# Ledger of designs, part 56: designed miniproteins, single chains

Each design is a single chain, and the fold is of that chain. pLDDT is the mean over its residues in the fold that is shown.

## One batch from the design tools (miniprotein)

Design m1945
Fold by ESMFold2-Fast:
Structure m1945 (fold): chain A 86 residues (1-86)
Amino acid sequence: SKKKEEELKKRFDELGQELRALLEELVPKLTPEELGELRERYLKEKDPELYEIIQLEREALRKALGQDPEKLEEIKKEFLEKKKEI
């Protein structure tokens, strides 16, 4: 389990570093909304499987908004396990 967690962390770190380099290369300063769109496009192109799981997690968390905090943590744990399996 620890090795899969380290692999997932490395996967996020690599995506984050690549995105940071891309943002530093951009001549115009982007708005927070434009930065969000760029991050989404980059993730979808570079790691589509991870992107799909993250989108499903976001939907589940959105639907559970206003529910008990314990339910939100359960959803996060479920999707963390799904991310480890890809």
Scores: mean pLDDT 75

Design m1946
Fold by ESMFold2-Fast:
Structure m1946 (fold): chain A 89 residues (1-89)
Amino acid sequence: DELEEAFREGYRLGLERRGEEFVRRFRELYERSLELALALAAGVLAGMAVRDPSISEEEILAILRETMEALGVPQEVIDLIERLIREAM
């Protein structure tokens, strides 16, 4: 699943704090699919949050849900990304 792969790549980048690589990969994925770019961004946030106890899972989920809904992302994709975040955190 390309969405799961994008999320896992993002998670690694978030854990490693690879900001420049994230920006490059986000742009590359965004040109192909908004949903893939958002899955990468969700992964980055989850990876960063695992290393930073001040960042809550619920705050990440709330921000991403609101953003994805505002951008018209299909509910099935939103549900998948939320599940991946909960599994990673």
Scores: mean pLDDT 83

Design m1947
Fold by ESMFold2-Fast:
Structure m1947 (fold): chain A 70 residues (1-70)
Amino acid sequence: GLVDEVARLAEEVRDKNPEAAEHLAQAITALVNGDKEAASEHLRQAADSAEKAGLTEYAKRFRELAEKVA
């Protein structure tokens, strides 16, 4: 499911960008609580953090997930 996908991505990026991983963890919490708006916002924050770190493909995936949640 979506939560499992976000959790896997958080683990993948944790060592490369801990800030993005933290935003993904917050997105998981929002998804579990049914807060789609908060989840989308946290996914966009993860994408912005990944983009700043040069992780362009991760940033793209996080933006796609944000759109899918909204």
Scores: mean pLDDT 87

Design m1948
Fold by ESMFold2-Fast:
Structure m1948 (fold): chain A 95 residues (1-95)
Amino acid sequence: MEKEELLQKAREYIEKARKALENGDVQKALDYLREAVEILETLAQDKSPEVIRLAREVIDLAREIAKKSKDPELQKTAQELADRVEARIRELLGL
């Protein structure tokens, strides 16, 4: 699959996650973020500034999901997703 198509799909999932969160559908927002993360992991070897920027957007949205969720399991899953993506960015940047 072409890298530009994967970047566009990642952006679309991040957008869908944001809209789901705005509608109060925390579970759906988290599911869309997981899809975006899987795509970004495929692109991670490229170390592109755009991939890193989108990964940071995922971290911010996952933290917002954790903050807004009343379900402890969803809070934990969202925080773990944010921590995983943040650790991956640090690894890719040699930090």
Scores: mean pLDDT 82

Design m1949
Fold by ESMFold2-Fast:
Structure m1949 (fold): chain A 77 residues (1-77)
Amino acid sequence: MSEEELKEILEAGEKALEVARNSPELSFFAEPIEKAIKALKEDPKNAEAWEQLSQYLGLAGKKELAEKAYEKAKELK
C-alpha cells in the first residue's frame, strides 16, 4: 500500500466518522470508526484496526478502499 493510498483511506474514514456523528441511525459506529483511525495513526501495522476501517468503508459504499484496507489487514495477520 502506498503512502497516497493510506492517506486516501484515512480521509475516507474521517468523512465516514463525520457522517456517523451527525446521523442518529449511524451514531453507534462513530466511536469504533474513531478508535480505528486513531489506532492506525499510532500503529499502521494494527491488523484489527485495518479490518474495522474496511468494514465501515464498505458500509459507506467505498468498496475499492474497503478492499484495500481488508487486504492490508489480512497481510498483517
Scores: mean pLDDT 76

Design m1950
Fold by ESMFold2-Fast:
Structure m1950 (fold): chain A 95 residues (1-95)
Amino acid sequence: GSMAKKKAEEVIKKVEELLKEALKAAKEGDYEKAFELLSEAVDLAVSSKDPDVMRKVSEIAQKLADESDDPKAKQMLLFTAGVLEAAADVLEYKS
């Protein structure tokens, strides 16, 4: 329903903000903070229990990785995307 879609959109927006904050931290050389923010983003996406939310967040992480000139930030974002795709697959095939 419309309420479920609105909740999914709010989760995606909040996770996207965390991914952008992680990228900013990485650009400042704070990879520990970047990793903490990425972990929080993954936890929020997974806590939705919605594979569509996880796949959308994975897509956003991949796009941010493609736009990044920092190899370390790119690797961290691609790892985050892979974790979310794997989590979505597990939910779709076990539920």
Scores: mean pLDDT 83

Design m1951
Fold by ESMFold2-Fast:
Structure m1951 (fold): chain A 81 residues (1-81)
Amino acid sequence: SKKGTLGMLKTMASSISSKTGLSIDTAQNAIKKILAKISGTKYPPSIDDMIKALKKKKPSDILKQTLDKLGKSQYIPDIVD
């Protein structure tokens, strides 16, 4: 659902922010860039594009790709597991 997708985005962004010290906005924008790439669309992705990406990849895989993109791969074990 659209509400579920937005709630998941907020939860993922909060996890990245709390562990890395990055702002919520920075984390959310980075997640959206990864979702756009997975869905095969340009940034910014629509809600439907984000839903499509979440059907292709688990939230844990999206978090890993986002942390890699941010140069914060060291935090993968703390955020994903």
Scores: mean pLDDT 79

Design m1952
Fold by ESMFold2-Fast:
Structure m1952 (fold): chain A 74 residues (1-74)
Amino acid sequence: MSPEEKKAEKEVKRLLMETLEQLEALTDRAAMQALVDATIAQIREVLSKVLSEEEVERIVKKTRAALEAHVDAL
C-alpha cells in the first residue's frame, strides 16, 4: 500500500468514526439517511484520488451497507 493510500484509509476511518458519533445523536431517520449519503460522497471523493473506480465502488457499497445496518440498529 502506498503512503497516499494509507493517508486516504486513515481519512476514511476518521470520517466513519465522526459519522457514527453523529448518527447516535440524531433522532430523525431522514437526517440519518442524509448524513449517510453525505459521508459516502466524501469517502468516494477521498478514495477516487488513490484507487481505481472499480475498487472505490466496491468499498463504497460495503461501507454504505455497514452504515445503513448501524442506522437500523439504532
Scores: mean pLDDT 81

Design m1953
Fold by ESMFold2-Fast:
Structure m1953 (fold): chain A 62 residues (1-62)
Amino acid sequence: DERERLLAQLEEAVARLEDPSVPVGSVLSTLRLPEEFREPLGKARSREEIIALLREMIARLR
């Protein structure tokens, strides 16, 4: 299921980003997201904002 795969990728990304030593760009480069999700992430200015956006995406997919 593509939705389950996307959820797993988003949850993994959030877990990695909770470690402040992990580069944001390294995490985001592993994600294969639809355009609707990529646009908000491209506008994010902080790790905290990116984590919040990823959690919102997880909530929408559940």
Scores: mean pLDDT 77

Design m1954
Fold by ESMFold2-Fast:
Structure m1954 (fold): chain A 109 residues (1-109)
Amino acid sequence: SLEELYSTLDEEQRKLFDSLSPEEQELFVEIVNAAKDAKSLAEKIKKINEVIEKAPKEIKEKVKIDERTGEVTIGNVTFEVGLNGSTQIELAKAGISIGVQKLKEAVLK
């Protein structure tokens, strides 16, 4: 569920998730739920693609998949669905990621 996924995220990952639109958040949850039980990278990518193909065209245009890693980008949020049900969230651009990390270091000290 969305609540279960949200509870597995740290404070930084929650802020990234909260930056997504409601429709993007719904797609994120559907991707995680479809891919979390995958036993291989190939199966994970297949399940992710099946979810994205069913998404509305406007949302689909904001989504990218790295076919080598299975990393998914929705807007400015990049995440990976781990094969053990773990999810990792990163900001899509390294320069912005460094800026966000420095801001969080200043706030969380």
Scores: mean pLDDT 67

Design m1955
Fold by ESMFold2-Fast:
Structure m1955 (fold): chain A 64 residues (1-64)
Amino acid sequence: MVKLSEREAKILVLAFEGESFAEIGKRLGVSPQTVRDIVSKQISKGVTLEEAKAALERYKEEKE
């Protein structure tokens, strides 16, 4: 399983689900540039939607 921060996992899930970088940035309180940077870096590492979802579920269980 890839090592993602909670923010990175949320951004990736939303991006894979087809939300625009501007919409994701607005929802999470970050700039669209930050969203693009995170998505590009993680996709270049081969992170899948399933891995992003798994990381987000781990954060929900550990940091409710």
Scores: mean pLDDT 76

Design m1956
Fold by ESMFold2-Fast:
Structure m1956 (fold): chain A 103 residues (1-103)
Amino acid sequence: MEEVLEAAVEKGKDSKDPEELLKTAIAYVQLGRAEEAVDAIKKAIELFGKPTAEMLTVLAKAYLKLGRYEEAIKYARQALSLDPTNPLAKKILEEAEKKLAER
């Protein structure tokens, strides 16, 4: 599985399509390479010209995996401001808030 995900990120990293860069970032998150997922999403945002709810949701998930709960909350809230019905962004926000409250 890791081999397949690593091949996917290698193939997708040079994409000029924000959607392909988003998929690459998701693969980085699954590989536990959350810092690289953050970088891929930031490139996707620059290429697209503005963040989408999907991009912000993946960015929030990457920060959640890094244990960066304040950043995860920030970007999940931004995703919900663009798409209040996004169930993934809502779940990430709730999880990050729960984790932060445990400390």
Scores: mean pLDDT 80

Design m1957
Fold by ESMFold2-Fast:
Structure m1957 (fold): chain A 95 residues (1-95)
Amino acid sequence: SSAREEDLKALAEALGVPVEVVREYVERAERVVEEKKAELEELREKNKTEEGQELLREIYHETYGVDLSTTSLTPEELLELARERLLEIIREREE
């Protein structure tokens, strides 16, 4: 088993939901990030100006509901933020 699977199981236990539910939401978010990864990397290279960075922040806000006010736009960090956001939504739904 991957470390990710172990983390998902721990999160599912903490939230009181089946691991399959948590995995589905996380995998969905990861799939969206991977599909847009090449597009976002290309946009980042072309838009190193202030306007370009603003556009990237707007895209991420619309797509993931995340207000990104950082100087570092790494796909890894954005994936973690999206994961935390999804876990919040799942937790709210179970409450």
Scores: mean pLDDT 59

Design m1958
Fold by ESMFold2-Fast:
Structure m1958 (fold): chain A 70 residues (1-70)
Amino acid sequence: MEEAIKRLKEDILARKKEIEEQIEEFRKEIERLKKELPSLDPEEQKEAERRILALEITIDLYESLIKWAE
């Protein structure tokens, strides 16, 4: 079922610019959260750290997806 994989790769590449723009927004959010982190209460700090980790993982997955589709 090679056709399904080919279509998926084509769809990813067609959305490459949108995915790259989303990655840039995620990076901006990480930087904002990192700047705010020292001013947060311990509970809020843990939540922000979890959010940063989730965003970093998502960026890595999106970049890997684009590389796989190339």
Scores: mean pLDDT 83

Design m1959
Fold by ESMFold2-Fast:
Structure m1959 (fold): chain A 57 residues (1-57)
Amino acid sequence: SQEELEAGLERAIATAKTSSPEGAVAILGAALRELERLGASEELIQRARDELKRYGG
């Protein structure tokens, strides 16, 4: 569900905040790919992309 995908992204964002910049890019990049693969909403995909930009991804 979209709610489960959003919860997954929230956990990825929280983990990225406690990681190195390189680790954050890897975590958020993996989350973005999973969201795209599972057909997440455009809003969730854009949010993942915006979070990646914070870390240089």
Scores: mean pLDDT 85

Design m1960
Fold by ESMFold2-Fast:
Structure m1960 (fold): chain A 62 residues (1-62)
Amino acid sequence: MEEKLKELIESGIKFAEQMGYRPAAIEAAIREVRLGAEKIAGKEAAEKVQKETRERLEKIKA
C-alpha cells in the first residue's frame, strides 16, 4: 500500500480511538479514509482501504 494510504488508515483509526470507538465515530473514520483514498488513488484503492480500515477497527473493539 502507498505510504499516503497507510497514513490515512492510521489517522482514521486514531480518530475512532479518540472518540471511544462509538459506532458513529467508526463510520465517520471509515468514510473519511475512503474519501481521502479515492481522491489520491481512485475508486478501487478507496474500496480496499475502506475494507482494511473497517476490519482493523472491528478487531480492535472486539
Scores: mean pLDDT 80

Design m1961
Fold by ESMFold2-Fast:
Structure m1961 (fold): chain A 80 residues (1-80)
Amino acid sequence: AIDEERKNLKNFNKNSKDTYVKLFKLALRKTDSFEEAFQLIYKISLDIAKKKTVLEISKKYKLNDEDVAFLKELYQKLGL
């Protein structure tokens, strides 16, 4: 449910909360439901773990310039 998904977001670690909010907003723009948004976040997280480039991820998920800027920022935080 939407309420449970919002609670899950708030329960993430304090130092990563802003990152998850930005990822969730990105995913919501690309999907038709909160469930699909979480699935998209998971898929993007796997591609990041596989050390795919920001360019590869941006092409795969058709990210806009704002989303690409966010991914570059995230990659810097992850040391990638």
Scores: mean pLDDT 70

Design m1962
Fold by ESMFold2-Fast:
Structure m1962 (fold): chain A 84 residues (1-84)
Amino acid sequence: DVLEALKEAQRYIGLGAKYLEEGDLEKAAEYLRKAAEVLPSPEIQKKALEAAEYVLESKEKGLEKMLEVMKLMAQEAQAAKAAQ
């Protein structure tokens, strides 16, 4: 179920954002990788993995990539709901 996969990925992205705010970059990256594992779209999976890498090397760019992932996930969720 695409919607259930997106909900689980959104939960992991939310945890990643929480740990990024707390300054725990290693946990932020870990949860972004977990999100990538459950994302149904290969293009969004790739963006989530990029976000995980950049969070460790550049917090600002990592945050930017994470926002891109969240935007794409929201678009996929809206499309899936419109199809059902």
Scores: mean pLDDT 81

Design m1963
Fold by ESMFold2-Fast:
Structure m1963 (fold): chain A 78 residues (1-78)
Amino acid sequence: MEILEKVREIAKNLTPEEKAQLDAELRKDPALQAYYDSLTEEGRDFLIALKYLLKKNPNDKELQEFYDEFLERAGIPK
């Protein structure tokens, strides 16, 4: 719940330049590509914001676990 609220707030406040850079980074993962391309614009913004939080908090185990579980539920292997 707390992580979801943080991700939504970040998605709202990211600049177009930051979004473009993170979008490019997510597109470099071939395992993620098909899932990412299937998302709505809002879904991509959510994943971009989640990636931003991971980069800012690399030692946050709960955030890493949330990301891993999110991708696993989408059928993306670790």
Scores: mean pLDDT 75

Design m1964
Fold by ESMFold2-Fast:
Structure m1964 (fold): chain A 64 residues (1-64)
Amino acid sequence: MKLDFKKDLEKSFEELKKLSESEDRDTLEYALNLAQLLQKEYPEEVGEEAKELAEKIRKKLHEM
């Protein structure tokens, strides 16, 4: 991609991964919503990774 759209997407994902490692419940809920949004908005580009991230966050929320 000539517009480096992938860089923006990767940066957002990197930030999400940081949020997903948080111990704060509301931060995790925010990250979960964001991951689900990425899966819906960019299913072909990051759908699989966003889905996995959302699942990981759900597991953390469940263990709290």
Scores: mean pLDDT 75

Design m1965
Fold by ESMFold2-Fast:
Formats: sequence, structure tokens, C-alpha cells
Structure m1965 (fold): chain A 75 residues (1-75)
Amino acid sequence: AEEEELAKEMSVFFAEALKESGTKLTEEQLEKAKELGVSEEALKILEEALAEESSHTLNPAALEAWRARAAAVEA
């Protein structure tokens, strides 16, 4: 439940950050993610999910894929 909640919270954070920057996290947004306890591994998973989208545009499917991968790392 904790990991599920964290993954959702991080997904919402990244969705907001991507909406603001248009594609990727800025240095300020990365610092905020560190505050939430986001690891470099979780960020790599998110970037890989976004790389599947040619425009790097915010995509619910990509965020869901990242969430699933982040949960798998926890398992």
C-alpha cells in the first residue's frame, strides 16, 4: 500500500512537472522529486516509459507503465 501510494504521488508530481516544462523535469523539479524520496532508479524508469512516446508528451499510459515498473522494483 505504501509503495502504491508513493508511486501514485510521484506520478501526480511528474504529471504536473511535465505539464509545466512540456516534456522533461527541470533541475528544480528533480530537487522536489528527491524531497518525495524518488530514487535515480525510479527516474530512469519514468524516462524509459516516456522514451516510448516520440514527443515525450505526458501520456497516461506511459505514467501507468512507469508506476507498474516502479512497483516491480519494490517487489
Scores: mean pLDDT 56

Design m1966
Fold by ESMFold2-Fast:
Structure m1966 (fold): chain A 91 residues (1-91)
Amino acid sequence: SEADSLILSKIEEAKGYKKRFEQTGNFEDLEEAIKIVEPFYRASTGILKNVSEEDVAAAKAASPETREELENLFYELSVENLKYAVYKVTK
């Protein structure tokens, strides 16, 4: 669907930034990955505050498979964000 194509495109863009962060340790790349997928993830879990109506519509229209891929990526990005925060304070 159009919604699936949009969200999958955003997932691939975010994965590109995640990969750069994993290779370089540049936190700005991790921040960009999170910013790309966060609105769709929030909408998919029913958190609509500060999410555009278009992003909400796309997230709700997305297939269960696309939503699962989105949720898995957001979980991975959240884990990396926590690891980075710990790394910065424990060195």
Scores: mean pLDDT 81

Design m1967
Fold by ESMFold2-Fast:
Structure m1967 (fold): chain A 73 residues (1-73)
Amino acid sequence: KSVSEEELEREILEALGRMYVAIGKLLASKGKLEEAIEEYEKAAALFEQAGNEEGAAEAREEIKKLKEEIEKK
C-alpha cells in the first residue's frame, strides 16, 4: 500500500467518526440518551482506528456525561 492510501483511509475513518458524533448529538438533543451513547461509542472506536486519540477521548467524555444523566433519572 502507498502512504497516500493510508492517509485516505485515516481521513475516511475520521469523517465517519465525526458523522457518528453528529448523530449522537442529535439523539441526545431528542432525549435518546442510550442511543446517543451507542453512536458515540462507534465514533470513539473510529477515531482510535484513525489515530485521533483526542477525538476518541472527547467522544468517551460525552459517553460519561450521558451515562451520568441516565443514572440521575
Scores: mean pLDDT 82

Design m1968
Fold by ESMFold2-Fast:
Structure m1968 (fold): chain A 116 residues (1-116)
Amino acid sequence: HHMEEELRNRVDELIDRAKQLVDELKKAAEEFMKKNPEYKKTAEAIINLADQIKRLLDAARKGDPRTQLAAFEGAIAVAERIKELAQKSGMKDIVELANKVIEALREAAEAAREML
């Protein structure tokens, strides 16, 4: 099925993009924490949530479309939590990266949904 192969390739590309953005977000949080030690606990929480997104994306890559959709929806919720924490702490770069992660994950969820 040609459309299914195209959707699978699209999901894989979006997973890779989301992982790259999450790695950039982790680095931004680490750099922010070095400049603003008072936010260390919040930055560490953001890094832990980013690692949770990476684990969900690893599960999505190996899963069927239903598992992929559930993993992407879960990852979106985690990314929205990162965005909320970053907004409250004035971490503007992390807010921008979280928005990009959410966008990539929403596109991935839509592609997975089309495979159902």
Scores: mean pLDDT 89

Design m1969
Fold by ESMFold2-Fast:
Structure m1969 (fold): chain A 75 residues (1-75)
Amino acid sequence: MEVEELARWAGEQVRKAALNFGKSEEEAEKLAEEVYEETLRLLEKVAGDLSRQVAIAVGVVLRALGDLLDEELGF
């Protein structure tokens, strides 16, 4: 799996979650792009270890989901 594919997967998970939290399609897409860019940046620093790359992508997704939940409950 290329790092770009993994970053796109991470963004897609956050996009779906944002839509499920009632965000607009535009807001969900923006959040997905932010997660995609952060994941890609982190993965570019970690060469050749697929398990570590997957763990990083999952970590970014979980943090973004936590932020979405905090926003839903905090505002």
Scores: mean pLDDT 79

Design m1970
Fold by ESMFold2-Fast:
Structure m1970 (fold): chain A 68 residues (1-68)
Amino acid sequence: SHADEQAFLRALLDLLDGRLPSAEERALMERMAATDPGARRAVAQVLAHLRAQGAPEELVALLESIAA
């Protein structure tokens, strides 16, 4: 749904700002990345960006888990 898409994008933006998603947001991101190619690409792009910026390992590990 559009609300799920907006919540997903907000969670990714929060990760870029160094804020961890809630358990509910993480579950949403995992479901969307598993089923939607656009969401999967967005997660991959954010992960690449965080790695390039030297973001904390906890954020990188969380997003790697979501991308898997």
Scores: mean pLDDT 82

Design m1971
Fold by ESMFold2-Fast:
Structure m1971 (fold): chain A 61 residues (1-61)
Amino acid sequence: SLSPEEVALLEETVARIYELADRGAPRAALLAEVERFGRETGNAAVTASLRRLVDDLVAKR
């Protein structure tokens, strides 16, 4: 389970990823947000899920 701090950071990270995707930012910029989440939390499973979100958003373009 996620800590309250990890949940807050996850919500902020997801919001930033969607904003960057909407602006047509390159995949590398979206992945930078995922890498920040991974560094701050150390949660590999959630970080992997965020990478899949980025891949889905890029494919949807």
Scores: mean pLDDT 85

Design m1972
Fold by ESMFold2-Fast:
Structure m1972 (fold): chain A 99 residues (1-99)
Amino acid sequence: AKEEALKAGEAAYKGGKEAMKEAGEKGHGVSAAASGISAAGAWQSGLIGAKQGKGKEGALGAARNAYSAAKAAKDGGAEKGYKAAKEGYKKALEYAKKA
């Protein structure tokens, strides 16, 4: 349960960070900021879930944040970032099922 929350947070964070980077490189600062905030939220959800013994809730929180990062990346035209955030979302959901 704790490991699943942490792995979900990490997967979602990596996807959101790639979304932030590509949107920023394309000059879409608002989409980059939104993706970055979502990446941070995913990491935080994983950590809080792990600390509180709420691994499934933490992993689902990470998944929701990865989804938000994917949407922001798509709005910013960050195709690679969108795919990375979508992958983070899928992995976080898989960890939530195991938690």
Scores: mean pLDDT 84

Design m1973
Fold by ESMFold2-Fast:
Structure m1973 (fold): chain A 81 residues (1-81)
Amino acid sequence: VTLDELIEKLEEKKKTASPKDQGVIDHVIELVKETKAAGLDRRQLLHLAAELEYYVRESTDPELQKTLQEALEWVREILAA
């Protein structure tokens, strides 16, 4: 999954999400965009991973949780490379 694909999935999920989850999705999209703008800087990737891990744990929507978990695994793979 690319960061662009993640943004697309999150934007689609936002259309059917609760107001609380829409706020979470917007925040995550902003973090992804900042990470891209920073050229996948290691510090930004670590912050993105920590935020994704937090929202995966806090999310009660299985579809959103799955999307965030897939994003977290992708970020972890980049950090491990």
Scores: mean pLDDT 77

Design m1974
Fold by ESMFold2-Fast:
Structure m1974 (fold): chain A 68 residues (1-68)
Amino acid sequence: MRDQVVRLLQQKGGQAGREEAIRQGLSDEEIAQMQKTGADVGRHGGKLTVEERTKAGVSLEEILERVE
């Protein structure tokens, strides 16, 4: 789930990623943080390691752990 939600926000952005996050019970603020982190990953060509993604979005890590 964790990687799927991040991937949807990065690839589809907007509606599809937001719908999935809402279904997983994330708040609007949490969704906004995930989208911001996804944009940061995209700046590196979307080819960051799991470690780099976690460092860029420690809040994202906590949000995704809450979903799972």
Scores: mean pLDDT 53

Design m1975
Fold by ESMFold2-Fast:
Structure m1975 (fold): chain A 60 residues (1-60)
Amino acid sequence: LSLEELREIGEALLLIAEGITKVAIEHNKDNPEKVEQVKKEGDALIERTRAEFERLLAEA
């Protein structure tokens, strides 16, 4: 895999993570506490994924 391909895959994974978080929020909209928890978990997942993505690109 090229660095360009890895970058594209990383971007796709971030979009998928965002989409999953949005679906989870919609399915739990009747429970505000659960919605807040899902938002925090989604933000943490996206941040960790971004940090790991940047690290992999720097090491390649």
Scores: mean pLDDT 78

Design m1976
Fold by ESMFold2-Fast:
Structure m1976 (fold): chain A 89 residues (1-89)
Amino acid sequence: VEEKLKKLAEEGLKWVEENKDKLAPETVETYKEAAEKLLEGAESGKVEEGVREAVEIMAKALEKKTGKKVPKEKVEEAIESEIAAAKEL
């Protein structure tokens, strides 16, 4: 799981790099912070916790930068989807 979670973080960073011109600079920084939490979770064996924190970081940062509220429903769905994806790895 650690190896595959690291690949997810790497793919996320690559996607952000490829879409850098389409994303706000602060969004890029947020994705990097989220990736750090994913890597931390992989190293400590707390994959589920790392994924949850990463998604929460992204949602909260988007609210601050855009001034728009992110529905809790979408945050919850994203957390569940990412945890499921990580477990399938």
Scores: mean pLDDT 70

Design m1977
Fold by ESMFold2-Fast:
Structure m1977 (fold): chain A 86 residues (1-86)
Amino acid sequence: PLLSTVGVVKDEAELIKKLGEELKANLPSDTELVLAIGDAGSTDGTTEALKEMEKEIPNLKVVIVEAESEEEAKRKALEAGRAFLA
């Protein structure tokens, strides 16, 4: 099955790394996950953590959209996430 989810981040590199560990443990190999993330201007390595997470998990796809505010990030993430719904 295909799962799609949306999220918003700003300076949450540690939380993203923990999410990656959780997904490695619990995402079934027969399930594809698309994670559409709006980034509200992170500078702490959050986007790098998201890209590494995608590299480490073969059935995960991460889409990152850049935004200037959390409000804008949420809107853009929702739009990107809709593109992957069946």
Scores: mean pLDDT 78

Design m1978
Fold by ESMFold2-Fast:
Structure m1978 (fold): chain A 75 residues (1-75)
Amino acid sequence: GVSVSVEGDTLIISGLTPEEAEEIAALARKDGFKASIDGTTVSIELKEGQSLSTELGKLIAELLGIKPKPVPWIE
């Protein structure tokens, strides 16, 4: 399984295949972010001047194939 964590301005995605890591890094770079690959882990540095919360959500949605959808936990 894939796991995601954020440390400061760096988004860390682990549990990828090497092919998935390269694709994710390429997608992040396409969006103007600096990305590095370490085997099955991708580290994405948010570009200076970018909004962490907005771009983080976008990257997670695109990179992991997760569509951000509000799920009402309260009735």
Scores: mean pLDDT 64

Design m1979
Fold by ESMFold2-Fast:
Structure m1979 (fold): chain A 60 residues (1-60)
Amino acid sequence: SRIERVEHLIADLRESLASLEKAIERNKDDPEKVAAYRKAIATGERLIAELEAELAALRA
């Protein structure tokens, strides 16, 4: 169902964000890489929020 697809996308994005957090830890000495990863995390968090709103609407 569409609900299952949105739930899967949220799960995949959360896994990607966890990987980016680990990448920040590995690249602490590279401020440009850290900044790029932080921007990617911010983008992912916004997308998760949008998908969670869609999921709420689909359940209504």
Scores: mean pLDDT 87

Design m1980
Fold by ESMFold2-Fast:
Structure m1980 (fold): chain A 64 residues (1-64)
Amino acid sequence: PLGEAVVRITGSRPGLMADGSTLEPGEEFRAEVLEVREDGTILARNLETGQLVLLGSRDVEVRG
């Protein structure tokens, strides 16, 4: 893991969770950042729910 951060969904597209549910724009959660991919995809774990989340780097604000 790369570390813990606060993730906020800032783009118009929701983040996709491993259970198939989505995070809405404006949502904010504490996450463990697991991977940042070359294509701008971020894989993180939501520390409150334990769910894996796929995010686009331009659709989120990450602060740690």
Scores: mean pLDDT 74

